# Ledger of designs, part 34: designed miniproteins, single chains, continued (4)

Each design is a single chain, and the fold is of that chain. pLDDT is the mean over its residues in the fold that is shown.

## One batch from the design tools (miniprotein)

Design m13148
Fold by ESMFold2-Fast:
Structure m13148 (fold): chain A 70 residues (1-70)
Amino acid sequence: SAVEKALKAEEAVKKEHPEIYNAVTLTPEQLRIVAKIFKKSGADLLAQAAEAAADGDWEKAQALAAEAAA
């Protein structure tokens, strides 16, 4: 399910980069790291959302994140 993929992706970020998981704000470089982890976890829409956010395209990032949550 989409929820299982999202939870697995979140666990992967926490395991590989706890400094990013606990950060209040993320840099573009940190967002690209998150996108790579999401892609490896099968959370493709969340990975695309993180890449869009890293590029400064917040409208696209929000749309993709909302689609991933549906």
Scores: mean pLDDT 76

Design m13149
Fold by ESMFold2-Fast:
Structure m13149 (fold): chain A 92 residues (1-92)
Amino acid sequence: STGLGPQADAEYTVNSLSDVKSFKEKLSEMIKNNPDLTVLLTVKRELLPYVKKELDELQKEFPDVDISVHERQLDDTHVQVLITSRPVPPPK
């Protein structure tokens, strides 16, 4: 069921490069288990390019899944990143 507002299957905070790695590993496993999911990240602004790079790599790893990313400023140091994953329907 799709609720109105940010319904997230998982939430993570990313404040270091090790958090970026941990997040990628967890998201990869979640997508393998369920390709239709929503994840909310709270990311330190300076790490946002690293998170985006990992998401680009995940999109290549899962070509049959559409990964959408929406960014929102949370405060002076952090950005919220909403990640939605959905299976791509086969071509008609």
Scores: mean pLDDT 78

Design m13150
Fold by ESMFold2-Fast:
Structure m13150 (fold): chain A 106 residues (1-106)
Amino acid sequence: LYETVYRKLRGAEDTLREALRSDLGGAANLATAVEYTLEGVAKLAERLPDKEMSERIVELLREAARYAREAARLADQGDREGAKEYLRRAIELVREAAELARKAAE
């Protein structure tokens, strides 16, 4: 399960990085898609055998999903720099969650 969480988070990170390189419409659509992906991965992470690790990963992913939602909102309003700032914050949290899952899988 840790390996599945890790792989899905790597995919979410790639999509967030694509959103950073996209126009405003592309950034909004990709950020919205990642919000749903991160909520889905958080549900998978709730099933991890270590409760403390599970709770930490879920917290990081829900915060990242909130940042992705905010990035999409700002992109829809034409705020390119605001959208990019929240996308970068979401990437940092996703990377932290992925690294926790990777270490736990070993």
Scores: mean pLDDT 87

Design m13151
Fold by ESMFold2-Fast:
Structure m13151 (fold): chain A 112 residues (1-112)
Amino acid sequence: MVELPPEVMPLATPDLREVYIVVSLDGPLTLEEASELSIENAEEFAKKHKGVLLKVTFDEYDKEQAEEALRKIEEALKNNKLPITVEVRASSWEEVVELARKIYEIVKKYKN
């Protein structure tokens, strides 16, 4: 498994067709906070922790869609318009991890 930063929480849907990634601006999630997170409450959880929610559908990777999602996240962070939910397609777990890392680096840039 590729290791994600502790601020990044992945959740796969039961059918494994989608994965939800939550990136917290409040810092690393505790085990207690992480246990509160579910697919059903992911948007509310992101709002509570002033975070970014990335909804990934496993399909053909769309580079332009991914780049647009990253731009929207950066603009939301720059303009204090959190929480933000973005949707992208990825063809592999490795692409999901790369997108999550890019989001984390953007979040980190505006936090410190």
Scores: mean pLDDT 70

Design m13152
Fold by ESMFold2-Fast:
Formats: sequence, structure tokens, C-alpha cells
Structure m13152 (fold): chain A 59 residues (1-59)
Amino acid sequence: DEEINKIVRDYVRSQGGTSGHQRLLLERGWLDKKLVENMYTQGFLDEEQKQRALKYIES
């Protein structure tokens, strides 16, 4: 929830602001499955955090 949102912000910052599109997605329906998978693959989310994020997308 708030923890995951903070991690998402950290992830976007780590990408160097290469696109405003990612920020807009993060602010409005900020998680999609591909974004969650990318954050997990790059080590920003652990397995538990990934599962929580995916539940919010599919719930």
C-alpha cells in the first residue's frame, strides 16, 4: 500500500525521469502488471510486496 507506493516512487526516480509517461501511469492507475514485474525483476520489490501489488491490480 503506502510502502509499495514509496517503492514505486523510488523506482521511477532510479530510471532518471526518462519518461513522464511512467509518472502519469503511477499517479492515476499507477500499477499495471508489467510495471510490477519489472520492479520485482530489478530488485525494488520482494516477493511479498509483488503479491500485494498484484492483488491491488486484480481486486
Scores: mean pLDDT 66

Design m13153
Fold by ESMFold2-Fast:
Order: structure tokens, then C-alpha cells, then sequence
Structure m13153 (fold): chain A 62 residues (1-62)
């Protein structure tokens, strides 16, 4: 359960970094965190991960 929330938070941060605000908000809700928390994580996730967020990734987390 916490693992899924942690993944959703990281994916939300990646989506925010890519300018996908709607995906970032949806994933933040799944992770149970605020969009502001996601914004703080976005620069860090952009440096340490090279995957892109797409509709498929959102479906996996749902």
C-alpha cells in the first residue's frame, strides 16, 4: 500500500516536470499528497530518472 503511494508520488513529480499538470494532480490524489509536495520533488526526480510519464503509467498506478 505505501509502496504504491510512493510510486504514485514519484510518477506525479515526473509528470509535473514534463508539464503534465492534470496527470500530476491525478497521481498526487492517488498518492494522498498535495500538489505542492509534488512540486518540491519534481526537480529531484527529473535528475535521477530517465523514464517518461504517459497514459500507460497512469493506468498502472490506478
Amino acid sequence: EEQVKNIAKRVAAKAYAQGRLDMAEELAKIAGVSLEEVKKLAPEVAKTSNFTVDDETVEIVK
Scores: mean pLDDT 66

Design m13154
Fold by ESMFold2-Fast:
Structure m13154 (fold): chain A 120 residues (1-120)
Amino acid sequence: SEKAEETLQALLRVLELLQEVLDYILPYLTVEEQLELAKKFKEMVELYNKAVEAYKKGDIASFIEYARQFLRKAEEFSQLLKELGLKAGVPKEEIEKLEKRLEEELERAREKLAEVEKAA
């Protein structure tokens, strides 16, 4: 459906923005913190791919479930990025700007997913 496709586009924008934020803070992080973030980011990519596969199969129930899991992990990842960035000494003003952009894209994705859930 068009609403499910719009949801996938919104989830992809969240992934792209999280990658941008991650790349920005990576130079401030320890190797151990970088590896932890890489692992968690990979889990989000896998959930996105599962949502894409469910959409292609017309399995709207699985699509909704994977999209929900993705958004939950994206929120957890965003919070971890904020905590690690602040701990590493990234300026609070820069963290607040990135957090605002992430909150806007996450809310957009939630709204699009809610439209799919309402139509299902």
Scores: mean pLDDT 88

Design m13155
Fold by ESMFold2-Fast:
Structure m13155 (fold): chain A 95 residues (1-95)
Amino acid sequence: MEENKELLKKTAEEVKKIFDEIRKKYPDASSETLGYAYNAYNKVKEAINKTPEEQIKLLEEGIEDLRKAMEIDPKSKEYFERGRKVLEEAKKELE
């Protein structure tokens, strides 16, 4: 469905912008923290071409990845919380 693809493309763009902000503001962020954020972004991108059930599952996995990133690096918590909220809102629209 094209509407779900549009929503997920916008969600991926917002997550990418937040990720880019983290990289600019916290260049010393650990590779592990950035790895979880990158995995969340990739899962949102993958979800664009999946079934609605798989889209929801990938968004849930992305939300969990961002939660783990926040636990590892409290300094970037504000940005990861914004990213998690974006994914949670997208998931609600798909449900």
Scores: mean pLDDT 79

Design m13156
Fold by ESMFold2-Fast:
Structure m13156 (fold): chain A 64 residues (1-64)
Amino acid sequence: TAQPGQKVQVTLPDGTVLPGVVLSAGVPAIVAVESDDPALRALALAETVDTAAGKAVAGAVQEG
């Protein structure tokens, strides 16, 4: 289970991998995807978060 503030690599539904940070721990976890392009910044609902590996797999993405 992810902790809030944990840095992770987020795999989006299209297979894109971006850096992100966990905002809310749970199932699904909520992560903020970080990008220098405003159009790529999003909130992702992560159905799988591996905090030991620093990875998350997003099942859905909401534009910020």
Scores: mean pLDDT 64

Design m13157
Fold by ESMFold2-Fast:
Structure m13157 (fold): chain A 55 residues (1-55)
Amino acid sequence: MVASESEEESESAIPGYTLRTRTRVYEDGTVETTQELLDAEGKVVKRFPTVVRDL
């Protein structure tokens, strides 16, 4: 079960692109972080590998 989920958007190193970071925390203490690169229209142009951590 997912305990919490959040999304954060920040400027990427490439002008006109946005980096979206999604963090999902599970009740067992597992944390998943997924990052996506969005173009100026808000479309996903690249997905980065999901990072999984245990708390």
Scores: mean pLDDT 75

Design m13158
Fold by ESMFold2-Fast:
Structure m13158 (fold): chain A 99 residues (1-99)
Amino acid sequence: MILTPDQSLRRITPRQVQLSKDSNLPPETLPTRSLTGLTLSDIDRLLDGRDVSDIHKDSIQSSKDRGVTSQQIRDALIDAGIDPDLARRISEAFRIATS
């Protein structure tokens, strides 16, 4: 089952309960922390438009310094079997955190 590009572009209001509902994947298949330095909670807060000044900036900066882009994160998550919509949310949160 592959989401259409249109579905991937749809705006979602991210909330912790919504991310939990969509995340039926084993934690081992979610490389979010190793790629972005962000937890699912940080992603939810960033996409909800909250000021997340307490994000682990060092981990995020380390990923950015390694040349990791939001597109690479999205593609890596999809390749790892993460839902394309969740991968989009994670990549968008990383973009916001690194802007």
Scores: mean pLDDT 55

Design m13159
Fold by ESMFold2-Fast:
Structure m13159 (fold): chain A 107 residues (1-107)
Amino acid sequence: GVFTEDQLNTLVDNYETLLKSKNPRLQQLAVGALIALGKYSTQYDKYLGDDGLLLAVYSKGGAKPAYKVLLENPNITISTFTKQLLENLFGEKLPVKTRPLVPEKPL
């Protein structure tokens, strides 16, 4: 299904709770929230403007496993978006390692 605008707004406002969970289903909802933030830049800027709400959630360790799952996601759109989001938040140094993609080599 598709999230409504009200559902997306609620998800964005509460996504830090999803990132604190170690439940895989809630981590998938966090993926949806990060993709939605990519479409609604004002919500992304809101979290940056709160002077470290995302940094506070991440630095407490509760969000690190969720971000790692997103960075290691086999869907390249999700992993790339998550990498770009973290690079924008924390600068050039990512706090977690990403899984390397093995390219196919046709002869």
Scores: mean pLDDT 48

Design m13160
Fold by ESMFold2-Fast:
Structure m13160 (fold): chain A 78 residues (1-78)
Amino acid sequence: SGVDRAGRLGARADPELAKESYEALTAGDIEKAVEYGRKVARAGAQAGGDPVMWERAETDKEAALGAYGSAAGAYLEA
């Protein structure tokens, strides 16, 4: 999905945020996961991704969690 692509772009643009996303996943903090997902989607949009995906993550917790999961996965692949 577009949100998953935004998550991967955000992880590439900000590897420290990708690491923090993985740490939040390991800790099981869902509220923090949503917050990091939104930060990842924003970083992806700022790196040349679609700003609509950032808006979607801000308004939709499931979209934010998708971006978070994609960023955590990208961190593990690095």
Scores: mean pLDDT 70

Design m13161
Fold by ESMFold2-Fast:
Structure m13161 (fold): chain A 71 residues (1-71)
Amino acid sequence: AAAGQARADAIGQWWADRLKEAFEKTKENPDKAYVYVPESASEQEIENVKKNMKELYGAKEVEVVRVPAPP
């Protein structure tokens, strides 16, 4: 239980950190938003992220960068 919760917390924190990095870059240049996703991210997850960046944050284009997922 504790190990499973720690893993879930770590994954959640990893995603939160990636989103913060993307938001910082988007605020710097909203014409081109950069979003970091794990290499294992599904096409649906990537599509949802692109839509959210355009609709919620007004990004004109979205660049998705795949990064290694946490262990």
Scores: mean pLDDT 68

Design m13162
Fold by ESMFold2-Fast:
Structure m13162 (fold): chain A 83 residues (1-83)
Amino acid sequence: MAEIERLLEEIAEVEGVSVESARRAFDSDLARLGEELGEEVVRKVKEDEELMAELLRLRLEMIKEGKSHEEILEKLLEFVKEK
């Protein structure tokens, strides 16, 4: 999980929050994905470290671009649907 921890630390630094706050925000995003696409999708993401890392990299990129939380969620939903 070194890549996931690194990405969460980078997101926390960019947003000026704690790593725990960044992790909580990502967990909230995953819960929203589960509501839209079903719990099986969330389980697959949690079991696939590379997929989890890809989602975190995408989230980090969009945060750096100044995208809104809703725009980030829409992009994450599209990304997961293609997997």
Scores: mean pLDDT 80

Design m13163
Fold by ESMFold2-Fast:
Structure m13163 (fold): chain A 86 residues (1-86)
Amino acid sequence: SEELGKIVKKFDEVTKPLDEKLALLSDEERNRVRDALAEARKHLNKGNYDGAAEALEEAADVAEKNPALAEIAQKLKEFANELRAM
């Protein structure tokens, strides 16, 4: 749907800065973030906004442990809150 396309585009826009800075995380943390973002996209493609929000929050919780990623993590949490409101 057009609505889903816009949501997926916003997902890509808010997650791109995290993808570009994955090198700031340990190998274990990078894998956790990648898995969580993949799960979030999978939930979005099925219209499961609550599942997508939970997966985004998991990625944000891992990322926020690094102070350099705190702003990016906050934006992921804000997007998760928007998805939960849908």
Scores: mean pLDDT 87

Design m13164
Fold by ESMFold2-Fast:
Structure m13164 (fold): chain A 101 residues (1-101)
Amino acid sequence: MKYLVQGSITVPKDVEEVEVKVDAKGTVAQGFVLVNGKIVASIDKNGTAIAKNVKKGDVITVLAVLEGDSLKEGDIATFKAIDKATKEEIGSAQGALKKIE
């Protein structure tokens, strides 16, 4: 079964490289990271993407299709934005899975 999930994080400070992580059951079949509505990266099979040169007040949106036999509608995915240089978590968001297949 495939499920769509999304979440957004407002960036609290300027960051050279933001590591975006998807923490969810199942696998990322396809995913994108958008900054202010523009696609900047694809999410890899491990649920990770890098957004570069992000500024305070920018909105990072995660849009992912998750796949797995144990997934159900309403399951929660957590998205984390991490300053790659410091390993500091700068924000997180949650999204509920919506069944698409």
Scores: mean pLDDT 86

Design m13165
Fold by ESMFold2-Fast:
Structure m13165 (fold): chain A 86 residues (1-86)
Amino acid sequence: SAELEELARKIVDAVANKEYLKLLFDIPELGITKEQSKKELDELFKKNKRTPKETIEASLTPEQLEEIVRIAKEYAEKYLAEREAK
């Protein structure tokens, strides 16, 4: 399961480095780039239109960051469990 190993590594690295945006943009398999999360990020980006992507997380509240990480972990665990069940 090279794909499972790669996905797990990306999730662990992103969480360890507090690079929450990687969970949204670099790991599309998590599905957290779906409409709800994208809409909230688009609204925040519109408000901070010149903020670089790598600093968008600094524009999020601690609660929003925690929610994004929680959702990302939930989708990642679900994805890994689903694939292991195959």
Scores: mean pLDDT 52

Design m13166
Fold by ESMFold2-Fast:
Structure m13166 (fold): chain A 66 residues (1-66)
Amino acid sequence: SMAEDAERARRAAIEAARAGDGAAASTKGWHLGVVGGSREQAEEVARVAEEAGLPAAAYHARLAGK
């Protein structure tokens, strides 16, 4: 389902962000947007990226692939 796809994408993006992998976090954040992730899910990924020392804005779902 779309909700399950969004949750999987959210978890993958957060895991990449916590690992400090900016490229993977950006790509997975974009995928979260593609599968219909919520604004709240995108904000959570950005916050986790910021906590991991990455620039949070760069990992917003709409920035990857644009």
Scores: mean pLDDT 69

Design m13167
Fold by ESMFold2-Fast:
Structure m13167 (fold): chain A 87 residues (1-87)
Amino acid sequence: SLEEAARELAGEAVELQLRLQIAAPETLAILEKELARLVAGELSLEEAIARMREEAEAYRAKHGAQPMSGEERVALFERVRELLAAV
């Protein structure tokens, strides 16, 4: 389902944030952009994941690691949940 695909894309965004140490606002911006394309039927789940990964890696290469606290990580999870509820 679209809801299952959106949840999988969001899970990948969280994994990328943890692995690449990308700032939470940028992680959310990348997720929102690719999620919108997935919901519009412009991209498959696999294509959305690939594009999100490319953007996250490019951001990490340009800005370096931006470690996130446990509190910031919880806030990121809550915002991701809110974004998924809007699908």
Scores: mean pLDDT 83

Design m13168
Fold by ESMFold2-Fast:
Structure m13168 (fold): chain A 65 residues (1-65)
Amino acid sequence: SEKLEENYKLSTKLAKELAERLEKETGLPATAETKREGDNIVSTVTAGDQTGTAIIGADGVAEGV
């Protein structure tokens, strides 16, 4: 689906932006990982002991913790 491809691209872009922010905050290298879980795209970013997660639903709305 075209919409799924766009959501995957969006998730990857947000993960990269989160990784850059965490690297600036911690001074440590950040790892970003994006995967599909059903109709959702899940991105996880880790730098040292800090972790952020963003979920993009089928409608393209982002949710995070």
Scores: mean pLDDT 74

Design m13169
Fold by ESMFold2-Fast:
Structure m13169 (fold): chain A 65 residues (1-65)
Amino acid sequence: IWELVEADPELKHTIRGYLVIGLAEHYIRTGEIPQNTVDFAKLILGEEETEEILKKAREVLKKVE
């Protein structure tokens, strides 16, 4: 799966976008980071990319206050 995502940059960017939005929406609603989504992202994108997504999700939350 990760090999397919890496081979298709558009798909990789699309998945990143959905993860950022989903994390931000869940965090706004519950005040908690959805660990299941984080675990899934680590499996698909790897740890470093997942940390970058979490950083961007937190930045999005600060802007929608």
Scores: mean pLDDT 67

Design m13170
Fold by ESMFold2-Fast:
Structure m13170 (fold): chain A 98 residues (1-98)
Amino acid sequence: EPFKKAAEILREAADKFEEVAKTLSPYEANLARVAAQRLRLASEEIEKAYKEGDFEKAKQVLEDALRLFRSMAETGSPELQKVAREAIEKLEEILKEL
């Protein structure tokens, strides 16, 4: 269940990055869309690893996604930083259950 919730949080964050990208500069919009694509792939990889019983891989993919969010929270525009910080808070709660 925690990994399924994590995958859902990653998909929600990807949707929010794509929505925010509509109002950003071309460079920032591209950064947001690339992040959204990476998060969708990470979500799929977490669900696949979890289904296959590879909890170590699921956790590693989740930690990689957290590193992406932390990078965006530090270097992104205010809009990207807000989405990243909300995702970090939700994912840190999930990690307490793992």
Scores: mean pLDDT 85

Design m13171
Fold by ESMFold2-Fast:
Structure m13171 (fold): chain A 97 residues (1-97)
Amino acid sequence: MPAPAARIEVTVELEEGNDPEKAATSAAQAVSDALAEMGARARLEVKIEGNKVTITADVFTPVDPEELARRVQEAVEKALKDAGINVKKVTAKATPA
């Protein structure tokens, strides 16, 4: 298989009283949808640790890492807000592979 062109890591820190699994599902869907809008092919991994959700995606399509991070962060923040999930912090970091 081809090597990844970039890796994106999204970290979501939840306020207390929110469902981490619901947040993980909403955030993962938002990441997937944002990548699809960019025409990007990716493999996603989701990890839940208490009130922290981490989504990592290996992106196999050439993309600008800064644009990738910006679009994914905006999509996740919007999706969580639309789902009524209270978030302390959302960070998206993209690195070239």
Scores: mean pLDDT 82

Design m13172
Fold by ESMFold2-Fast:
Structure m13172 (fold): chain A 62 residues (1-62)
Amino acid sequence: SPEQLAAVKELQAAVEAATGVQLLPGSNDTLLSFLKAHDFDLDKTLQLIVAMLKDNPDALEP
């Protein structure tokens, strides 16, 4: 849906801004899955993804 795509784009931009890691387009499905698991809580999802990428920069690679 347009709302889901907007949330994924916002999360992608926030992750890239916070970590400096450029996410691949294939990561969008993974980002959407995390958003769905956390009831589209962008701040909570962002914090979890940032922590994952600090431990393993390849954590979101397809």
Scores: mean pLDDT 77

Design m13173
Fold by ESMFold2-Fast:
Structure m13173 (fold): chain A 115 residues (1-115)
Amino acid sequence: AVEEEVRALLEEMRRLHAEIAEISDQMPSLEREEQREAIERMVELLRQMKAIDARIAELLPQLPPKKAAEYEREVVTLMIASYLIVIGTQFQLSLDPESQELADELVEKLREIVK
């Protein structure tokens, strides 16, 4: 059923969000090369969340308006929370003169996703 597919997709979004949060928490403990890999993983997870958001948006018109609004609110909340974590990570990297290149790379990748 459509609602079951939306619930499964939303559960996957929650899993991806949790992984982004974990990567962010570990970032200060990583060496430069590991930080680059972590940034690439974080960006990939955001891209996956954006794809799921698009798929849920296709399914929501098939649900009763009240349920569609509830699921849309959860999706938007997870997307905003995930973007805020990535922005916070970029800000922390920007405070280290040796991490400027990584901070700039993350800004460009984030800009590509939020369009």
Scores: mean pLDDT 88

Design m13174
Fold by ESMFold2-Fast:
Structure m13174 (fold): chain A 55 residues (1-55)
Amino acid sequence: TSPDGIDIAASQAVEVLRKTKGSTSTAITSLKKTGTDVFSPNEIDIIADKIQSDI
């Protein structure tokens, strides 16, 4: 996906985890573990970095 799509996905992941009482660390771990089928490794790194920046 485009960088803009990745930023949106990261923001939504943070909001979903916050709403469901999850943690940012859990979101990043889950994304890295399961996201490889949906996102490239580079895209996963970008999303994870964005999630960390949002806290």
Scores: mean pLDDT 62

Design m13175
Fold by ESMFold2-Fast:
Structure m13175 (fold): chain A 73 residues (1-73)
Amino acid sequence: SKREEAIKRLTYETLEEELAKFGLTGRVDNSNPEHRANVKALQEEVEFPGPVDGIFDDALERYLLSLAVEGEP
């Protein structure tokens, strides 16, 4: 639906802002140790319920998307 597309777009913009706070701009590379350290800091900051391993995967992305939607009034 248009609402789901708008929420997803807004959430991705919020995700990019959160990633930028941790020095992650553009594509996240899980083989890069700086990206892994920054992703781990992000996982700790957002209290990710899964493993805090510094891997940016679909589970972390889905969790961050859910937080952005939950934060909407």
Scores: mean pLDDT 67

Design m13176
Fold by ESMFold2-Fast:
Structure m13176 (fold): chain A 95 residues (1-95)
Amino acid sequence: MEEGAELARKAVEFAAQGKTDEASEYVRKAGASDLDVEGVRSATTPLEAANVAMGAAGKAAQDGRVSPLTYQAAIEAAEKAGVDARRGVPPAVLP
C-alpha cells in the first residue's frame, strides 16, 4: 500500500530527530517485528534509531510484507535527515 511507504518515511524521520517513541509506533504500523520496534525505542542515538527503522522496512520488503517502495521511502527519509543510510544497513538487506 502507498500508506506503507508513508509510515516507513515518518518512522525514519522521527528516529533521525531522536523521537524514538514516535518512530517505534510508525515502525510497528509499517509491519516491523516486535524486536525491530524495541530496537528503535531502545536506540541511544538518532543514527542508531534511523538505521533500525530503515532495516525493518528492508526486511519487510524482502519478506514480501510491504512493497520495495516502502524501503526506498525509508532510505530517502534517512538521506534527507543527514543520516548515511547505507553505512548502517546490513549487507543482506542491500541490493
Scores: mean pLDDT 69

Design m13177
Fold by ESMFold2-Fast:
Structure m13177 (fold): chain A 92 residues (1-92)
Amino acid sequence: SVPPLSPEEAAAFAEKAAANWAQIEAEVARAEEELADEPEEVKEIALKALKEIYALLKEAIAAAKAGDNAKAAEALNKIGEVQERAAAEIAA
C-alpha cells in the first residue's frame, strides 16, 4: 500500500487536483468507457471503486479548500484503501 499522506501533503495534492480538475474528469470518463468492454462482475466492482474514489477526491478538495487538511488527508488515504479492496475483489 501507499504510505499515508500527512495533512500538509494532502493539502498540496488536493490543490494540484483542483487546478487539474478538468483533466481528472476527462480521465474518469475515459476509465468508465474502458470498463464498458470488461466482464460484468469486473465492471461492477471497478465502476463502484471509481465512483467512490471520485467522491473521496472531491471531498479532499473541498476539505483542503476549507482549510481542513486533516479531513483532506483522511479522504485521500481512503482512496488507497478503495483501490486495494477493488483489486483484491477482482483478483478473487
Scores: mean pLDDT 81

Design m13178
Fold by ESMFold2-Fast:
Structure m13178 (fold): chain A 107 residues (1-107)
Amino acid sequence: AQTQLLGELDVTLSDEERELLSQYLGQEVSRDVVVKLWRTSNGDLVLLLVDKATGEVLLRIGLVVGPDGELRVSSLPYSVEQYQWLEEHMPELLARMLEFAQATVAA
């Protein structure tokens, strides 16, 4: 099975969001980012936050599709850690990312 890009969402970060992400990742983050939803060869979903200027992947959140088509965060430790950090520090960005992913899967 091939990895497939399902959708992309352009997002402009606030100065506060950019500073928080830069501190969390230990690297400079550009103002313009893109949220990408990928289906892997195993049928799993991965939500990526990518720096639009560099193409660097900033965050990776694994997602699973429930029997009702609802998206849930993968129990993989890195996905849980990044989800929890976003929920605590950038809940509005997390909501935008999850709403985009759910809408893309529902289409």
Scores: mean pLDDT 83

Design m13179
Fold by ESMFold2-Fast:
Structure m13179 (fold): chain A 87 residues (1-87)
Amino acid sequence: SYMEQAEEYAKEAVELAEKAARDPENFDKYADQALKKMGEAIEYANEALSEGARNPETKEEALQHYQEILKRAAEAVDTVNAARAAL
């Protein structure tokens, strides 16, 4: 599903962001990969929200999952930005 794919990409984005922070010699490589996965996570989360919002019974759950993906995406961005500032 779009939501399952969004969760997987968000997880990968956070893991890559943490790897960028731990490996300054390869920062650009891992940071670029993290931001790409973050973008994919948000794209798939938007599709999942659009589908879930079509039914009032699923709208609240879809919105909650969407917000959780955005939070993970923000965490990845914050990790990359903090690591970049430390370079």
Scores: mean pLDDT 85

Design m13180
Fold by ESMFold2-Fast:
Structure m13180 (fold): chain A 94 residues (1-94)
Amino acid sequence: SIEEIIEEFEKLFEEMLELVKKLREEKLSDNERREIARRIVELERQMLALLLQLYDLGHEELAKELANKAGKELRSNMTPEEIELINEVVNELA
């Protein structure tokens, strides 16, 4: 159902926010930070797949609203250094 897709999206997003928090609050090695960043990128890909499923089902505006809300909340909870690390991992996986 559409409700189940939204619930899964929100669940994945909460997991992503906890990983961003862990990246900031724990004393981690560079390798551990990169592993967390890779998991964040994996979660972003899973969330994108759910948004594409909503598009395919004709719920384009809902998909846009979920993407915009998640993007705004993520940007407000990340430092420039954390964003740079995520972008580095994305580029390595492209």
Scores: mean pLDDT 82

Design m13181
Fold by ESMFold2-Fast:
Structure m13181 (fold): chain A 79 residues (1-79)
Amino acid sequence: DPELEELLRLMFSEEEVEELKKLSKEEQQARILEKMKEGFDRAKQVSEVATKVAKKELEEIKPLLSEELQKELDKLLAE
């Protein structure tokens, strides 16, 4: 899935992306969601500005996500 691969490249190192591409699509989606949760939680601990920037960036990249990932992202942002 090209959109999933683009998101992996944005969130992970080149070496990590190559390893993740060996996994199933479901495992790749689960890893992306885990990374998004960690990043968002970290932003919340840094500042209100960091949290707003992280939320805006996630909304801007939302069209690059699969339908399933978009739903999980919406749940994450609702927290």
Scores: mean pLDDT 74

